# Designs tried in a protein design run: designed miniproteins, single chains, continued (2). Part 93

Each design is a single chain, and the fold is of that chain. pLDDT is the mean over its residues in the fold that is shown.

## One batch from the design tools (miniprotein)

Design m7228
Fold by ESMFold2-Fast:
Structure m7228 (fold): chain A 64 residues (1-64)
Amino acid sequence: RLNLVLLVASELDTDGDGTVPTSELQRVLRERGYDLSREELRALVPVTARGELDYLEAGRRVSN
């Protein structure tokens, strides 16, 4: 499921800074048929001090 979250997050990250708002990512995932809660997203992807998901850091952790 992490790879799925990373794929969708990269599509939402138009600025290429490696972070996406948790609420936007959750909404898009739900719209694409994936029922992930805010808590499940936080368990899969680290959250920055600003409450955004750091999907690049999550990707680095699974990519060796």
Scores: mean pLDDT 71

Design m7229
Fold by ESMFold2-Fast:
Structure m7229 (fold): chain A 66 residues (1-66)
Amino acid sequence: PTEEQAKKLKEYAESLGIKLSLAQAKGILTLARDLPPAVAADFISREMGIPREVAEELVAYARSLL
C-alpha cells in the first residue's frame, strides 16, 4: 500500500467516526489486498474492536483504493 492510499483510508475512517493511525490504515490496506473481504473484515473487527459492519465498509473502501 502507498502512503496516499493510507491517508485516503484514514480520512474515510474519520468520516465513520473511527480514528486510525497511518500504520493501522496501511495494515487494513494489506489485509484487504491479501485476504478475502469477509476474512479481512472479521480480523479488523476483532483487532480494532469495531463493529463488523464498519469493518466491512473499511475493507470495501480499501479495495477501491488498491
Scores: mean pLDDT 84

Design m7230
Fold by ESMFold2-Fast:
Structure m7230 (fold): chain A 86 residues (1-86)
Amino acid sequence: SAEEAAVRRQAILLEAEAALLHAHVTLLLRYDASDAELRRVRARLEALRAQIQALAAVANAATRAQLAATLALLDEDLARLEAALA
C-alpha cells in the first residue's frame, strides 16, 4: 500500500541517519572528544532510537526486521559512549 511504501521510505531515511551518527561516534571516540561532545551525540542517538522504535510499532514484518538491525547498531554505539563516559 501507499502507507507501507511511506513507512519503508521513512525507515531508509532513519537508517541513513543512523549510519551517519555511527560514523560520528567512531570519529569522536577516535579523537578523544570531550564529555560534552559525547553527551550531545548520545542525546541524538537516544532520540533516533525512539523514532525507530515508534516506526517499528507500525511497520510490516520485513521493515520491522530491518529496523531491528539498525536498533542493534545504535545500542552498540550507546554502549561505547557509556563506556567512554564512565
Scores: mean pLDDT 90

Design m7231
Fold by ESMFold2-Fast:
Structure m7231 (fold): chain A 91 residues (1-91)
Amino acid sequence: MKVEKLSDDLYSLTENGKTLIIHKSLLTALLESEGKSPSLSDEEQFAFLSKYSLDEILARILALNLGEPVPASVEEFNAWIEERRRRYLES
């Protein structure tokens, strides 16, 4: 799986032509669920994420039950990210 930082708050996870965009808060929740510090360096965070397949990351997101619906597709995820971005600009 390929991990890329899109902004300070957004990361792109790509595997087999599928892309999942996650927010920093979700990355923090994933790190904490594995007993990792959320203050890890970008290199350590990327190394952590790259150990998993995209399907394993999706399964972990579902297991965390973050109170928000998990997007089922790239289009739904992009719409979800844009809505979150809109909320940040309004807050």
Scores: mean pLDDT 66

Design m7232
Fold by ESMFold2-Fast:
Structure m7232 (fold): chain A 75 residues (1-75)
Amino acid sequence: MSREQVIRYTAVMIRGIGIIFDAELLGDEELKEEAEKLIKDFMERLKTASPEEAEKLIEEASEELDKLEERLKKK
């Protein structure tokens, strides 16, 4: 990964971890499970991803995190 991709990867991981903690504190077991699965899948896919695939995965993960954050706020 490039330096910029590493920074973006770290941002996705921090956001995901934050959602997991917030969901746990709010007692939202379903949202916590979905956030954990998203982050685990993202990490696994990045291990074998090309630079082009890494960019797509980071974008997709960001979009999915936006959806999880919206669900967390609506509860």
Scores: mean pLDDT 82

Design m7233
Fold by ESMFold2-Fast:
Structure m7233 (fold): chain A 100 residues (1-100)
Amino acid sequence: SIKELIERLIAELRELQARSTDPEVRLIIGLVIHELKEILKELEEGKISEIEAVRLAIKSLQSAIDYLEEHFPDNPEAQEVAELLRRYKEELEKLLEELE
C-alpha cells in the first residue's frame, strides 16, 4: 500500500539522518520526511485519493533527487539519499500503474 511504502521510506530516511555527518544533508532529509508525513496526513484525513498521494510522493522525491544531484553532486551522503529516493520512486511508479 502507499501508506506502507511511505512509512518504510520515512524509517529509512530517519536512519540516514541519524548517521549523517553533514548538517545540510540532515536538513534536506528532514524536509523530505516532513513532506511525506503531510501526504500521509492528507490521505488519512480523506483530503486526497491514493492515486493523488502516490503522484504527490513521486513529485516530492523527484524534486529532492534533482536538488541533491544539482547542489551536492560530489557528496557521498547526498548521493546515498538520492539513490534511496530513486529506489522508492520506482516502487511508487509501479504502484501508480497498478492503481490506474
Scores: mean pLDDT 89

Design m7234
Fold by ESMFold2-Fast:
Structure m7234 (fold): chain A 67 residues (1-67)
Amino acid sequence: AAPSAAQIAEARALVEAEFPAADVRDEHLIPFLQMHDLDVRAAARDLIAYLRRETGGSTDASFILAP
């Protein structure tokens, strides 16, 4: 099933709370939501962990999420 707009918005809010400069788009969130059976908190946590690993602990993830 496709994630709802509310699930995408909630996951985005959780990610942006940790990475306030990140331009988190639907295409970044949808795969994580689908992998976690639409569990918003699990999806956001997994994406946050991914961004932390890729940034080396930086709060600026914008270069990872750039198009």
Scores: mean pLDDT 73

Design m7235
Fold by ESMFold2-Fast:
Structure m7235 (fold): chain A 63 residues (1-63)
Amino acid sequence: SSREEERRRVIRETALKLRLIGDVLQGGIEKKKPEEMAKKLAEINKAFVAGDLEKARAIAEEA
């Protein structure tokens, strides 16, 4: 059903968002670059608001 597909999509997107945020936070802590971490999180948040999950993933991979 469309409701089940919507639920699955929301779960997948939420899991991806949490993973990307976690990756950036861990990278910032390990590299001791909190300012770079903050900038990456801000860019990722902008991508999430725009619905551009591919861009969010690319930004996180650079962290």
Scores: mean pLDDT 74

Design m7236
Fold by ESMFold2-Fast:
Structure m7236 (fold): chain A 80 residues (1-80)
Amino acid sequence: KKDVELQIKAAENAVEEGERLAQLLGNDPRIVELVRKAREYLEKAKEAFEKGDYDKAISYAQEANRAFLEARRVAREKLA
């Protein structure tokens, strides 16, 4: 239970950081889309957690984090 809550909290922080990153880079459509995808997975993770499906909650939280890492990669490429 605590581990799943920590994974969801980490995904929440990642989505918020991604949204800030998108704003700092002029709302680049590639970054905006990846952050939107991360938020969608975060919402699915929270829904799964509420239903007691902890395996799905972890899986969706990991997908949210993956989308954030991809957004961060695109941001680094844009700055290079």
Scores: mean pLDDT 84

Design m7237
Fold by ESMFold2-Fast:
Structure m7237 (fold): chain A 73 residues (1-73)
Amino acid sequence: ELDDYMQKLMEEIVEEMEKVEPEVAREILEKYAEKIQELVDQYANTKDKEEQEKIREEIEKVVEEIKKELKKA
């Protein structure tokens, strides 16, 4: 499950997606879906706060990459 932090990042992606053709937005998201899922799974299985923070930073980087790709579309 996504926490409040992840929900805010997803809202930013949705705003950028609304400016792009639905099929193009979907292709971009599918390109990053596996990596995001792996990071979310790592976050859910880790109880170490320091490790969770590193995973959050990595998720944020992936979200920024998605937003850049959507803006180019």
Scores: mean pLDDT 77

Design m7238
Fold by ESMFold2-Fast:
Structure m7238 (fold): chain A 70 residues (1-70)
Amino acid sequence: EYIVLDPRAKNLKAGESAELEAEIKIGDTEAKVREKATAGPTTITIEREAEAVVNGEKYSNKTSLTVPRP
């Protein structure tokens, strides 16, 4: 499993954050994906949260990854 950084996240200065939100449709299923990138002094922390409703049942998943600043 790997995460591709949004180009906006690559230009963050220490103490800055960027939030990305997308609603996607996969056939008859609607899903929300939120991604937040927060820049520390030496690292960037990426938090991704996905939420979908399928047949009236809610599914959610949250992942995080910390990478060195480019």
Scores: mean pLDDT 65

Design m7239
Fold by ESMFold2-Fast:
Structure m7239 (fold): chain A 117 residues (1-117)
Amino acid sequence: MSAEEVFEKLRETEGDLLVERGRELERKAIEYAKKGDFSMAAALSTSAMILYSLAGKNDEGFEGLEKVSEVLVKQGNYNAYVTLAAIYERRGDLKKAEELLQQARDGGAEWGLQVYS
């Protein structure tokens, strides 16, 4: 076994631990979002995304952030559409990002869109 193969296996093991912790924080973020604690939901979802990113699981991190943002929108936080737009922009889906920014405007998130723009 090469040193590179040994390093990859060790990195994969560390990544699994980070993913498990990320999933725990994502679950808690969804619970806080459902309770209307938007600040705690945002903090926990950001922390989960960082852990997923460190594990090389950016897609899973963005899926988690998307789930939290959908719950926030349902609870009346239309600023979450700006977060969803940023996720889709990073994925290269500019059309979907523009549609989400329009939904944020329609929901009354105008000042947030002005700062983002």
Scores: mean pLDDT 75

Design m7240
Fold by ESMFold2-Fast:
Order: sequence, then structure tokens, then C-alpha cells
Structure m7240 (fold): chain A 95 residues (1-95)
Amino acid sequence: SEKFLERLREKVKQLAKELGIEIDTSALTPEELGRLLTILSAVIFYKKKNVNKEKVDEIIELLKRASEAIPTDREGARKLIDEAMKLLKEIFKEK
């Protein structure tokens, strides 16, 4: 529903802001929002624990570049988000 999507967009914006990232969520699909919610939540958690620092920093940099691309290059933004998700999956394989 539209109300659910608005709340999801606001949550993604809030989490990104915790990492110093400004994201325009207005045109993002539910799938894109779900991926960003997962990545942002996990990255904030790992950053607070100061673990997997190198990969966490790479994910944050990819998300910053994606946020810059969203208004003008949606395909480039999608690729960057996919790369961030791939790095996050590598962290999830750590014991």
C-alpha cells in the first residue's frame, strides 16, 4: 500500500542519515527500498560494533555513490546497491 511505502521510504532516509548519507527515496521501488533497509540496518549495526571495518567502509562508500546517482542515473545506482548487497553477504558469511 502507498502508506506502507511512504513509511518505508522515511525509514530508509532516516537510516541513511545516521551514516551521513542523503537519499532521495521518492522514486525507489519496493525492492530497492527493501534492499537499502537491509544494507543500512546491517551496516549501522556493524559500524557500532567496529567489526568488518574495511567492508563496512566500502559499503558506505558504495551507498554514498548510489545516493548521488539516484536522481540522474538509476541504472548506475542499482549497480552500486547490488555491489553493496554483495559485500554485505560476504560479512554474513563471517563467523
Scores: mean pLDDT 83

Design m7241
Fold by ESMFold2-Fast:
Structure m7241 (fold): chain A 64 residues (1-64)
Amino acid sequence: SKDAVLQATIQLLKAVADAVDELIRARSVEKASDEEVEELARELQERLKAEVAKINAELAKQLA
């Protein structure tokens, strides 16, 4: 449904906000190295990819 797509999109936006906060914390508070930040960024990309997949799954249901 269109509402399910909207809810999945809201969850993606929340995940993006959380990812930004985690990167800022790692760099500013934890003083993480460039390599540690790159590894964290890869992990966060996989989490965001999972949220995008939820949107794509709901959109696929609309193809009819």
Scores: mean pLDDT 81

Design m7242
Fold by ESMFold2-Fast:
Structure m7242 (fold): chain A 62 residues (1-62)
Amino acid sequence: MEELREKAIEAAKRYREAVASGDLPAAQQAGDEILNIIREIEKKGGPEAADEVMREVARALA
């Protein structure tokens, strides 16, 4: 779970950088990665675990 959480945060940072630079393909790739990681976290830890990581992703995007 911790490794998935770290990957989601790193993907969020890449997404933010790609959006800031106008790199739409990189933004799409990072966005898909975030969604896939959140889906796996929900399968393993349930909706509350997914919500916690989504909040961390939201903070990284802010």
Scores: mean pLDDT 82

Design m7243
Fold by ESMFold2-Fast:
Structure m7243 (fold): chain A 63 residues (1-63)
Amino acid sequence: SLQEQIQQELDNFYASKSWEEQVQQTQRLADLLRPLSVAAREEARRLGLDSLGVPGGSPRKAK
């Protein structure tokens, strides 16, 4: 699951022994989190929260 993938990447990040490895893990984690942003938008649209964003998140304006 996506949660397991995120947890694995975080574990690797904290287990890293060098700064360079931690930077690379941060980039992987950022890429992994991108689909979550998309999923959150789709759920907001289904719930009728279009243009309002999700509670706790910042609203986004398409420019």
Scores: mean pLDDT 63

Design m7244
Fold by ESMFold2-Fast:
Formats: sequence, C-alpha cells, structure tokens
Structure m7244 (fold): chain A 85 residues (1-85)
Amino acid sequence: MIDKILKKIEELLQELKRTNDPSRRREIAREMANLADEALSLTKDKKVYDKLIDLFKEVMKLTNDRDVILLSIGTILRIIGELLD
C-alpha cells in the first residue's frame, strides 16, 4: 500500500518535470500533497517521511510558483510535526 502511494508520487514528480502549464503543475503538486497526507495517515516509518521530505524539496527546486512552494512547505511542516509528535 505505502509502496503504491510512493510510486504514484514519484510518477507525478516525473510528470511535473515534463509539464510547462502552470495550472497543470499546481494540480500535480496538490495531488502529490494529498498522497503524502494519505501516507502519513498509514505509516509512522521515518524512512518514508524522509523520502517524502526529499520529494517535496525536489518540487520546490522545479518552480518559482508561490502556490506550489507554499503547498510544499506546508506538506514538509506536517511531516515534521508527525516526527516530533
């Protein structure tokens, strides 16, 4: 289950790298964030959390879009919150 979610997020990241449409890029980032939240609800595995943080750091490197950056920061903060719980 977790492996399928992580695979889907990786596939969305590859689509984001190929997509120049700002609206589609925002949709992809939002779908990635929703899948990350699903992963957080299913596991407490630190290795999964570290991988999710790295994936959203990659998203932030690919864009200057404020909405995508804020979405990525928000997702990373939720992951850190789970680690600190």
Scores: mean pLDDT 85

Design m7245
Fold by ESMFold2-Fast:
Structure m7245 (fold): chain A 87 residues (1-87)
Amino acid sequence: SMKEEMIKRAEEEIERLRKENPEVPEEVMDQFREEVIKIIESEDNPEKMAEKLAELVERFYHEKGLPESVALRLFGRLMRILDEAKR
């Protein structure tokens, strides 16, 4: 399904960023991944999904110590996945 492909792509991008940024705690990246999957699975409206994913990235940046460069890359990759899923 489209949601299964989106989840697969999101997990691949998160895993790539985890490997490139080993200074980020594994627990933080695992929690982020789980919350991304839950948002994609539970939200059918693409605009609301984008809003929830943006809010998730902002929360992890401000409250979980996610580096700005990692947060910006996660945001950009997730938004691209959503945009490509519309096609």
Scores: mean pLDDT 86

Design m7246
Fold by ESMFold2-Fast:
Structure m7246 (fold): chain A 81 residues (1-81)
Amino acid sequence: MKIESVELVGNGPYGKIYRVTLSGVSLEQTQQIAQILLEKYPSVLDARVLGDQVLQLTVRDGMTEEEVRKMVEDALKVLES
């Protein structure tokens, strides 16, 4: 399991919208990652599964791409444990 890309794709009224592309995960695992991010990270306002390995995250304004990547890396580690 790993992150292929994290891209800023838009700005909403509540924060920034990032697209995260993963590899080596199933659709079920991508859904579990979305749930972990919503439950553990107050900075994550919304998490949507767009495809088997693709997430769309709405995060608090001021979060960087690097901070988003680190949150997703931590969620992946939870699934590997």
Scores: mean pLDDT 83

Design m7247
Fold by ESMFold2-Fast:
Structure m7247 (fold): chain A 86 residues (1-86)
Amino acid sequence: SAMDQRLEAVRRDVEYAMELLEEGLRTGDVRKQILAQMHLIAAQTEVQVLIRQAQRQQDQQTLQRAQQLLEAIDRAVAEMRARIAS
């Protein structure tokens, strides 16, 4: 479904952001660290939109997957902020 494709796009964006973060931290590349932050925050916003749409459509399977993805993104954002603040 279109919703499944959007969830998978968000998962790929999170993976890309974490790769940017690891490389940015390893090389001291502040621009990659900033790009990683921007991608994770955008992914967080998109998954919240998907949660609201799944709730309106009463799509419990998509809602559960989107909520699990949001929790994973929130953990990634917290880890990113902690690592950059060092």
Scores: mean pLDDT 87

Design m7248
Fold by ESMFold2-Fast:
Structure m7248 (fold): chain A 76 residues (1-76)
Amino acid sequence: MPTSVEEAREALRAALLAAKRAHPEAAPWVDMALSQLDRPERLGGAVALLAGRHPDSPHIPAVVAAARAYLELGAP
């Protein structure tokens, strides 16, 4: 469980990279979310777009949970 913004950011980055490895076809959506890690106003939309493309993936709930934790801890 991440206890800091930096730990939450790293957890989200790791979850996004795991999703990209599992679903190479999702690379453009993952790369978009990775590019928005420091833009909380855009990050939520990027993660939602990725989730909408791969709703049946077991990796997507982990990405969504990590993004929620990061944003709730006060992403910049």
Scores: mean pLDDT 78

Design m7249
Fold by ESMFold2-Fast:
Structure m7249 (fold): chain A 103 residues (1-103)
Amino acid sequence: DEELARKIASIPDRKEQLEAIKKAYEEGNYNAAIYAELIHRAVDPDDPELYLLRGELAYKAGNYEAAIKWFEKAVEIATKQGNEELLKRAQEFLDEARKKLAE
């Protein structure tokens, strides 16, 4: 869906754009979500919220190894930025993914 991808990529607010990407993934519009994500990364490659989103998607798919890798990146970037709230959230997701992998 090229039109949906372009519409999401055109959202000027980065947080609203990220939420729209997440919603597209949840609705099964994977091609639109991937395209919009690439545009988001080209502007802000160190956005820890993007790494959290990728981790959550891998976790929902049962790919706990991939989820751990994405959450570890979110923890690293959030730590460097001093974002305590995002760091706590990323650590909670990381711990949960590690528990699932150990089962």
Scores: mean pLDDT 74

Design m7250
Fold by ESMFold2-Fast:
Structure m7250 (fold): chain A 99 residues (1-99)
Amino acid sequence: SEPVVEIDAGDISTPGVAYKAATELKKTMTDKGLKYGKIVGWAPGSFAGDIKRQVEEAGLNVKKILFDYKEFPTNPTSFGSRPDQKQFSYVKVYVEVKE
C-alpha cells in the first residue's frame, strides 16, 4: 500500500484547527517525501466547506472529505458554546501535496 501520514485534529470545527492541522501535516508529508496524507477529527457536516477552504489555504489539495455518523460527545465544554455539537460526526479529510 502507498505510504500515508495521518494527523488527529480532535474538534476540527474549532476556529483555525483545520488550518493548523493541515499546516503540520504538510510539513510532515514534505519532510518524509510522502504524496498522500489524512486528517481525522470531529465536526458537523455543515463544516465541510470551511474545512476544505482551510486545508487548501494551508497548501494541500483536498481529494475527498468523508463524514461517518457516530454519536459521540467530542468535548463536553463545547456543548455550552456550540449547540450543534451533538450533530458532530467523525470526519476524514484525504489530502495530496500540491505540485
Scores: mean pLDDT 75

Design m7251
Fold by ESMFold2-Fast:
Structure m7251 (fold): chain A 94 residues (1-94)
Amino acid sequence: MKPPSAEKVKEDIKKLESLSEDDLVKKAEKLLKASQKGLDFAKSQGESLAVEAFQKAIELAQKAIEAAKKGDKKAAAEYIVKAQDALAEGFDLL
């Protein structure tokens, strides 16, 4: 998959930093649920590379939730962007 441009990543992080902590938690929880569903499907298909990508997305989404709950909006935004990238990689590998 083509990596996002540095400019796009910076814009996405800036937009996420403007959200409330509660909205960041909700967004990260949505990514976590999507990644868990992707992981279950990838395991059912035997797609080992997709499994690894979805596991990475789960870890990053969990870190985003923890950062948001601690009030670290910048770290939460950065983890959300990384989790979105890992989730997209997982689906591209299916």
Scores: mean pLDDT 82

Design m7252
Fold by ESMFold2-Fast:
Structure m7252 (fold): chain A 91 residues (1-91)
Amino acid sequence: MKEELLEEIRELARRVMEKLGRELGLSEEEIERAAELLVGLAEAMASLSEDPVEVLELIREALEAVLAGDFERAEALEEEAIALVKASLAK
């Protein structure tokens, strides 16, 4: 599950950065670097959580929401992922 979610997140991160990067005027190299940074952040957040799979699922859904143009849903899912990490760190 975790490895499968990370591969899905990597593909989604690339598509998100490709879409946003074209609007922001980023180069292909900058888009690739930004996508790798998003994947690294997702892995780091999962590693800090007591439920890494749930954090990765929320991140995957947030990236899907961004691609769909549903930024309100993406923000809510991002807040849930951050809340899970914060709860784990408080223990």
Scores: mean pLDDT 81

Design m7253
Fold by ESMFold2-Fast:
Structure m7253 (fold): chain A 66 residues (1-66)
Amino acid sequence: TVVLNPKEQEILDAIRSAMDKVLPEYEKLQEEMKKKGTPPKERGEREIEWGLRLMRLIGEELRKVE
């Protein structure tokens, strides 16, 4: 079992919070792209854009951890 100190736990919880906020939107995006038959290149570009957005949200949540 991995035991984290309080600061490490806060950081991990912030990351989990950001992921929980974006995961449903990511799943919806995947379903919409599948339904529309989005080409692989455009699909990859949208996934990269989504990854960048997730990293920004993680950064914002981490700034709130004291």
Scores: mean pLDDT 73

Design m7254
Fold by ESMFold2-Fast:
Order: structure tokens, then sequence, then C-alpha cells
Structure m7254 (fold): chain A 78 residues (1-78)
């Protein structure tokens, strides 16, 4: 029935939220490791360009995660 379909959607949204949280955690760890590696090469102009690229990619990815999180949160809050 309608209640069972809503329960299923909530369970699916919660599972996707869990997966999204895991993805975000792994991505954050990867970005931090890459930033730390670039920080150790602070005298290298190529490392500066790579850092600027990484920051831009990280900002774009953060927007994607924020959108996905907002959609899942709205589904759970219904």
Amino acid sequence: GRREEERRRLEEAREELRRLTEELSRWDTEVQQRLADLEKRSGDPAAREERERLVREAEEKAREFAERLARLQAEIDR
C-alpha cells in the first residue's frame, strides 16, 4: 500500500544517504592526502597548478554532494 511504498522510499533514501556519506568520507580523505602531498612540494610551480585544479574540482564535487544531500534530506523529511 501507500504506507509500504513510503517506507520503501525512506529506506532507499537512508541507504543512499549512508552510501553518499561513505563516498564523501573517502573523497575527503583522498583530497586531503593529495593536498598534503602538494604542500610538501611547495617550491614546485607544477604543484601550485595541480593544487588550484584540485581545489576547483573539490568545489565542484562539494556542490554535487550538497545537491544530492538536499534531495535525500527532503525525501526523508516527507
Scores: mean pLDDT 79

Design m7255
Fold by ESMFold2-Fast:
Parts: sequence; structure tokens; C-alpha cells
Structure m7255 (fold): chain A 93 residues (1-93)
Amino acid sequence: MEEIIRKTIEEKLDDILEAIKNGDLDKAEEEAAEAMQKAADAVKKATGKSVSADKLAGILLELLAKKLGLKIEEPLNSASLRELLKEQAEKNK
């Protein structure tokens, strides 16, 4: 399950990173939501099981933090993901 989520999100990471680089928070949030939805759909197709939004957001946050060279801080959830996207997009305005 987690492997499917990670691989699916990794395919969309460059789109999220480009939005962050452009200082476009709305676009970064849109691309992040799309990546998480695609991962949820992939898990449902493969396993028939649903994944929580917080679990998807936590994995995406971990992968983004690693790509950006940032420390991974708990909690790994939707609120922390939004904060990371906001901070990184604001730096690139």
C-alpha cells in the first residue's frame, strides 16, 4: 500500500515543486491535492481499501521535505503539508 502511494506521488512531485518555485501557493495546493487523489485511486484499484487524507498528506510531506533538503518534522498530516507549501511558496515570491 505505502509503496503504491510513494510511487504515485513521486510522479507528480516535479509539478508541485515547479508551482512552489513560481511562488504559486494555489497551484502548489492544487497539484498536491491531485497527487494525493491519484495515489488514493491507485490504492483503491490495487487493494479495494481507502486511505486517509492525513496519511496521504504525511507521505507527500515526507517526499517534498526530502526533495527540498528540509528536516521532516512531526506531525505528518494535512495541516503540516499546507504549512510547508505556504512557507516554500512565500520564499519564492
Scores: mean pLDDT 81

Design m7256
Fold by ESMFold2-Fast:
Structure m7256 (fold): chain A 90 residues (1-90)
Amino acid sequence: SKRREEMIREILEAIREGGKLLGYSEETIRKIVEATERYLRGKTLSEEELKYVIKGMEAILKAAEEGKASEEIREFAEEVLETVKRLLKE
């Protein structure tokens, strides 16, 4: 849907901004963005890809702290972070 594609774009942009704030390399940001987009599109992910999704959610939270992500995206990142951490423990 149009809203789903818009939300994905906003999330991936927040990851790029947060990744820069955290001092991640462009290569690391690319890997985080690729894994997070796959997750958001409902793809099956490896444990390594799920760890990149965790980094992506942490990057969004950093962007939100600096006023570079909306409250809606911050709340989404907190929920996904909890969910993915739980998946990695199972």
Scores: mean pLDDT 87

Design m7257
Fold by ESMFold2-Fast:
Structure m7257 (fold): chain A 64 residues (1-64)
Amino acid sequence: EIDELRERLLELAREGGIDPARVERLIAEGRFDQVGALLVLRMPPERAAEAAALVRELARLLGL
């Protein structure tokens, strides 16, 4: 569940030209605000919306 959502988010980061290791570190630190902002800056609106939804789901599952 959580690992699947994380992997999907990292895949989107790669497509957006963002270092997936950076995204993984931000997730580990609970910095979902920064993950969302980073993805939105690099992606078209439709993909940015998908990334935002994944970030929200992952944060919810992690109890944040």
Scores: mean pLDDT 75

Design m7258
Fold by ESMFold2-Fast:
Structure m7258 (fold): chain A 85 residues (1-85)
Amino acid sequence: SRAEDIQTAAKFAEELAKEVEDAGATASVSLRLLPSGEVQVEITARKDGKVVKVNITLVVEDGRIVKVSQEGMEKLKAYIEELKK
């Protein structure tokens, strides 16, 4: 169901936000359902007066994440690695 797909996307976003927080920044999440049926996750991270926004696009089918945008995930991963330095 669409509600189940949104819940799956929300859990994924919460896990990513937690990784950002565990690396020492504060994180907030927003979700948007796109006209394509994809879910856009926006993670806003804040540390030392700097703000970084990362957009990750998800394809969710039957409560399962079947695709994740590689560019968004790589950007988030690079930011988390930078936070750990």
Scores: mean pLDDT 85

Design m7259
Fold by ESMFold2-Fast:
Structure m7259 (fold): chain A 76 residues (1-76)
Amino acid sequence: MDEELLEQARRAREEFFEALEELLKKKDLETAEQAYQRFMDELEQIKKAVSEEYHPELEELKREAEEYYKEVKAKM
């Protein structure tokens, strides 16, 4: 169960990064902010559902997404 949620989190990160690249080309900041909020909410829900031993990996995914979002936002 925890491994399935971690795989879900990793897929969500990949989908989020692909979505941000598309949105950067369109310079659609509003949709990018909505996508970022939805991704962060999904990670927070997964974090509450998994054992604490997996929290460092989820926090790392969150940090990676936050940094990438900041870079993409700066280029819009």
Scores: mean pLDDT 83

Design m7260
Fold by ESMFold2-Fast:
Structure m7260 (fold): chain A 67 residues (1-67)
Amino acid sequence: MEELEEKARKAVEEVGKKFGLDQETIDKAYELVLEYIKNLSPEQQAKLTDKDLKVIAVDAINRVLEE
């Protein structure tokens, strides 16, 4: 879990910086990514790749921006 949370944070920060987003938006997107991951089964969590985490991060950022 902790290693996956660190990978998720890195993915959100990389995508957020690429989009030129502020820290508050990045932090909100990270919380959404964590909620998504925590709702997955352990088997689903084990199958997440760095690419999958970036896709999830983009989706989370879009959801924050739609506020």
Scores: mean pLDDT 79

Design m7261
Fold by ESMFold2-Fast:
Structure m7261 (fold): chain A 92 residues (1-92)
Amino acid sequence: MVEESERRLREAVRLLREAAENPEKREEYYERAGELLAESAGETSEEYRERLTEQMPAMAKAVKSFEERKEELDEGVKELKEAVDRVVERLE
């Protein structure tokens, strides 16, 4: 793969993540991510760019869903640690 293409894909993913966290700038991030993905694909047709931009909200929603699940897991681990700490305190 061309290094430039891979770099653009990585930047697009990062922008979609930021769009999930920052609703106020979401439109900016979607537009930029769509541009980078189209450039990465080497596709120059306007129709392809428009179609890809239409998919940005769905992609961002998928990224947000993944991040939310990760956050729920981190909270669960925290609760488990607190429970273990209480048991240890009681045994000492």
Scores: mean pLDDT 64

Design m7262
Fold by ESMFold2-Fast:
Structure m7262 (fold): chain A 78 residues (1-78)
Amino acid sequence: SERDKLLEQLDNLAALLRSLAEEAERRGDFETARRLRELHDQVVELKRKLEEGEISVEEARERLREIMTELARVQREM
């Protein structure tokens, strides 16, 4: 289902954000690591809300787009 695909995308994004935060921390870029951890927390919360039916798939996609936009900004600064 579209919901299941989105949940998988959120899991993959959470794993990516954790890896990027660890890489930033290894480089001594603690501010970038903090921003990436904040995005990770947002993805985890978004997944929980979608799993619990607190938000629609359409609302979750919009929030994911916002998170991806912020990630792109952070990555440009890395």
Scores: mean pLDDT 88

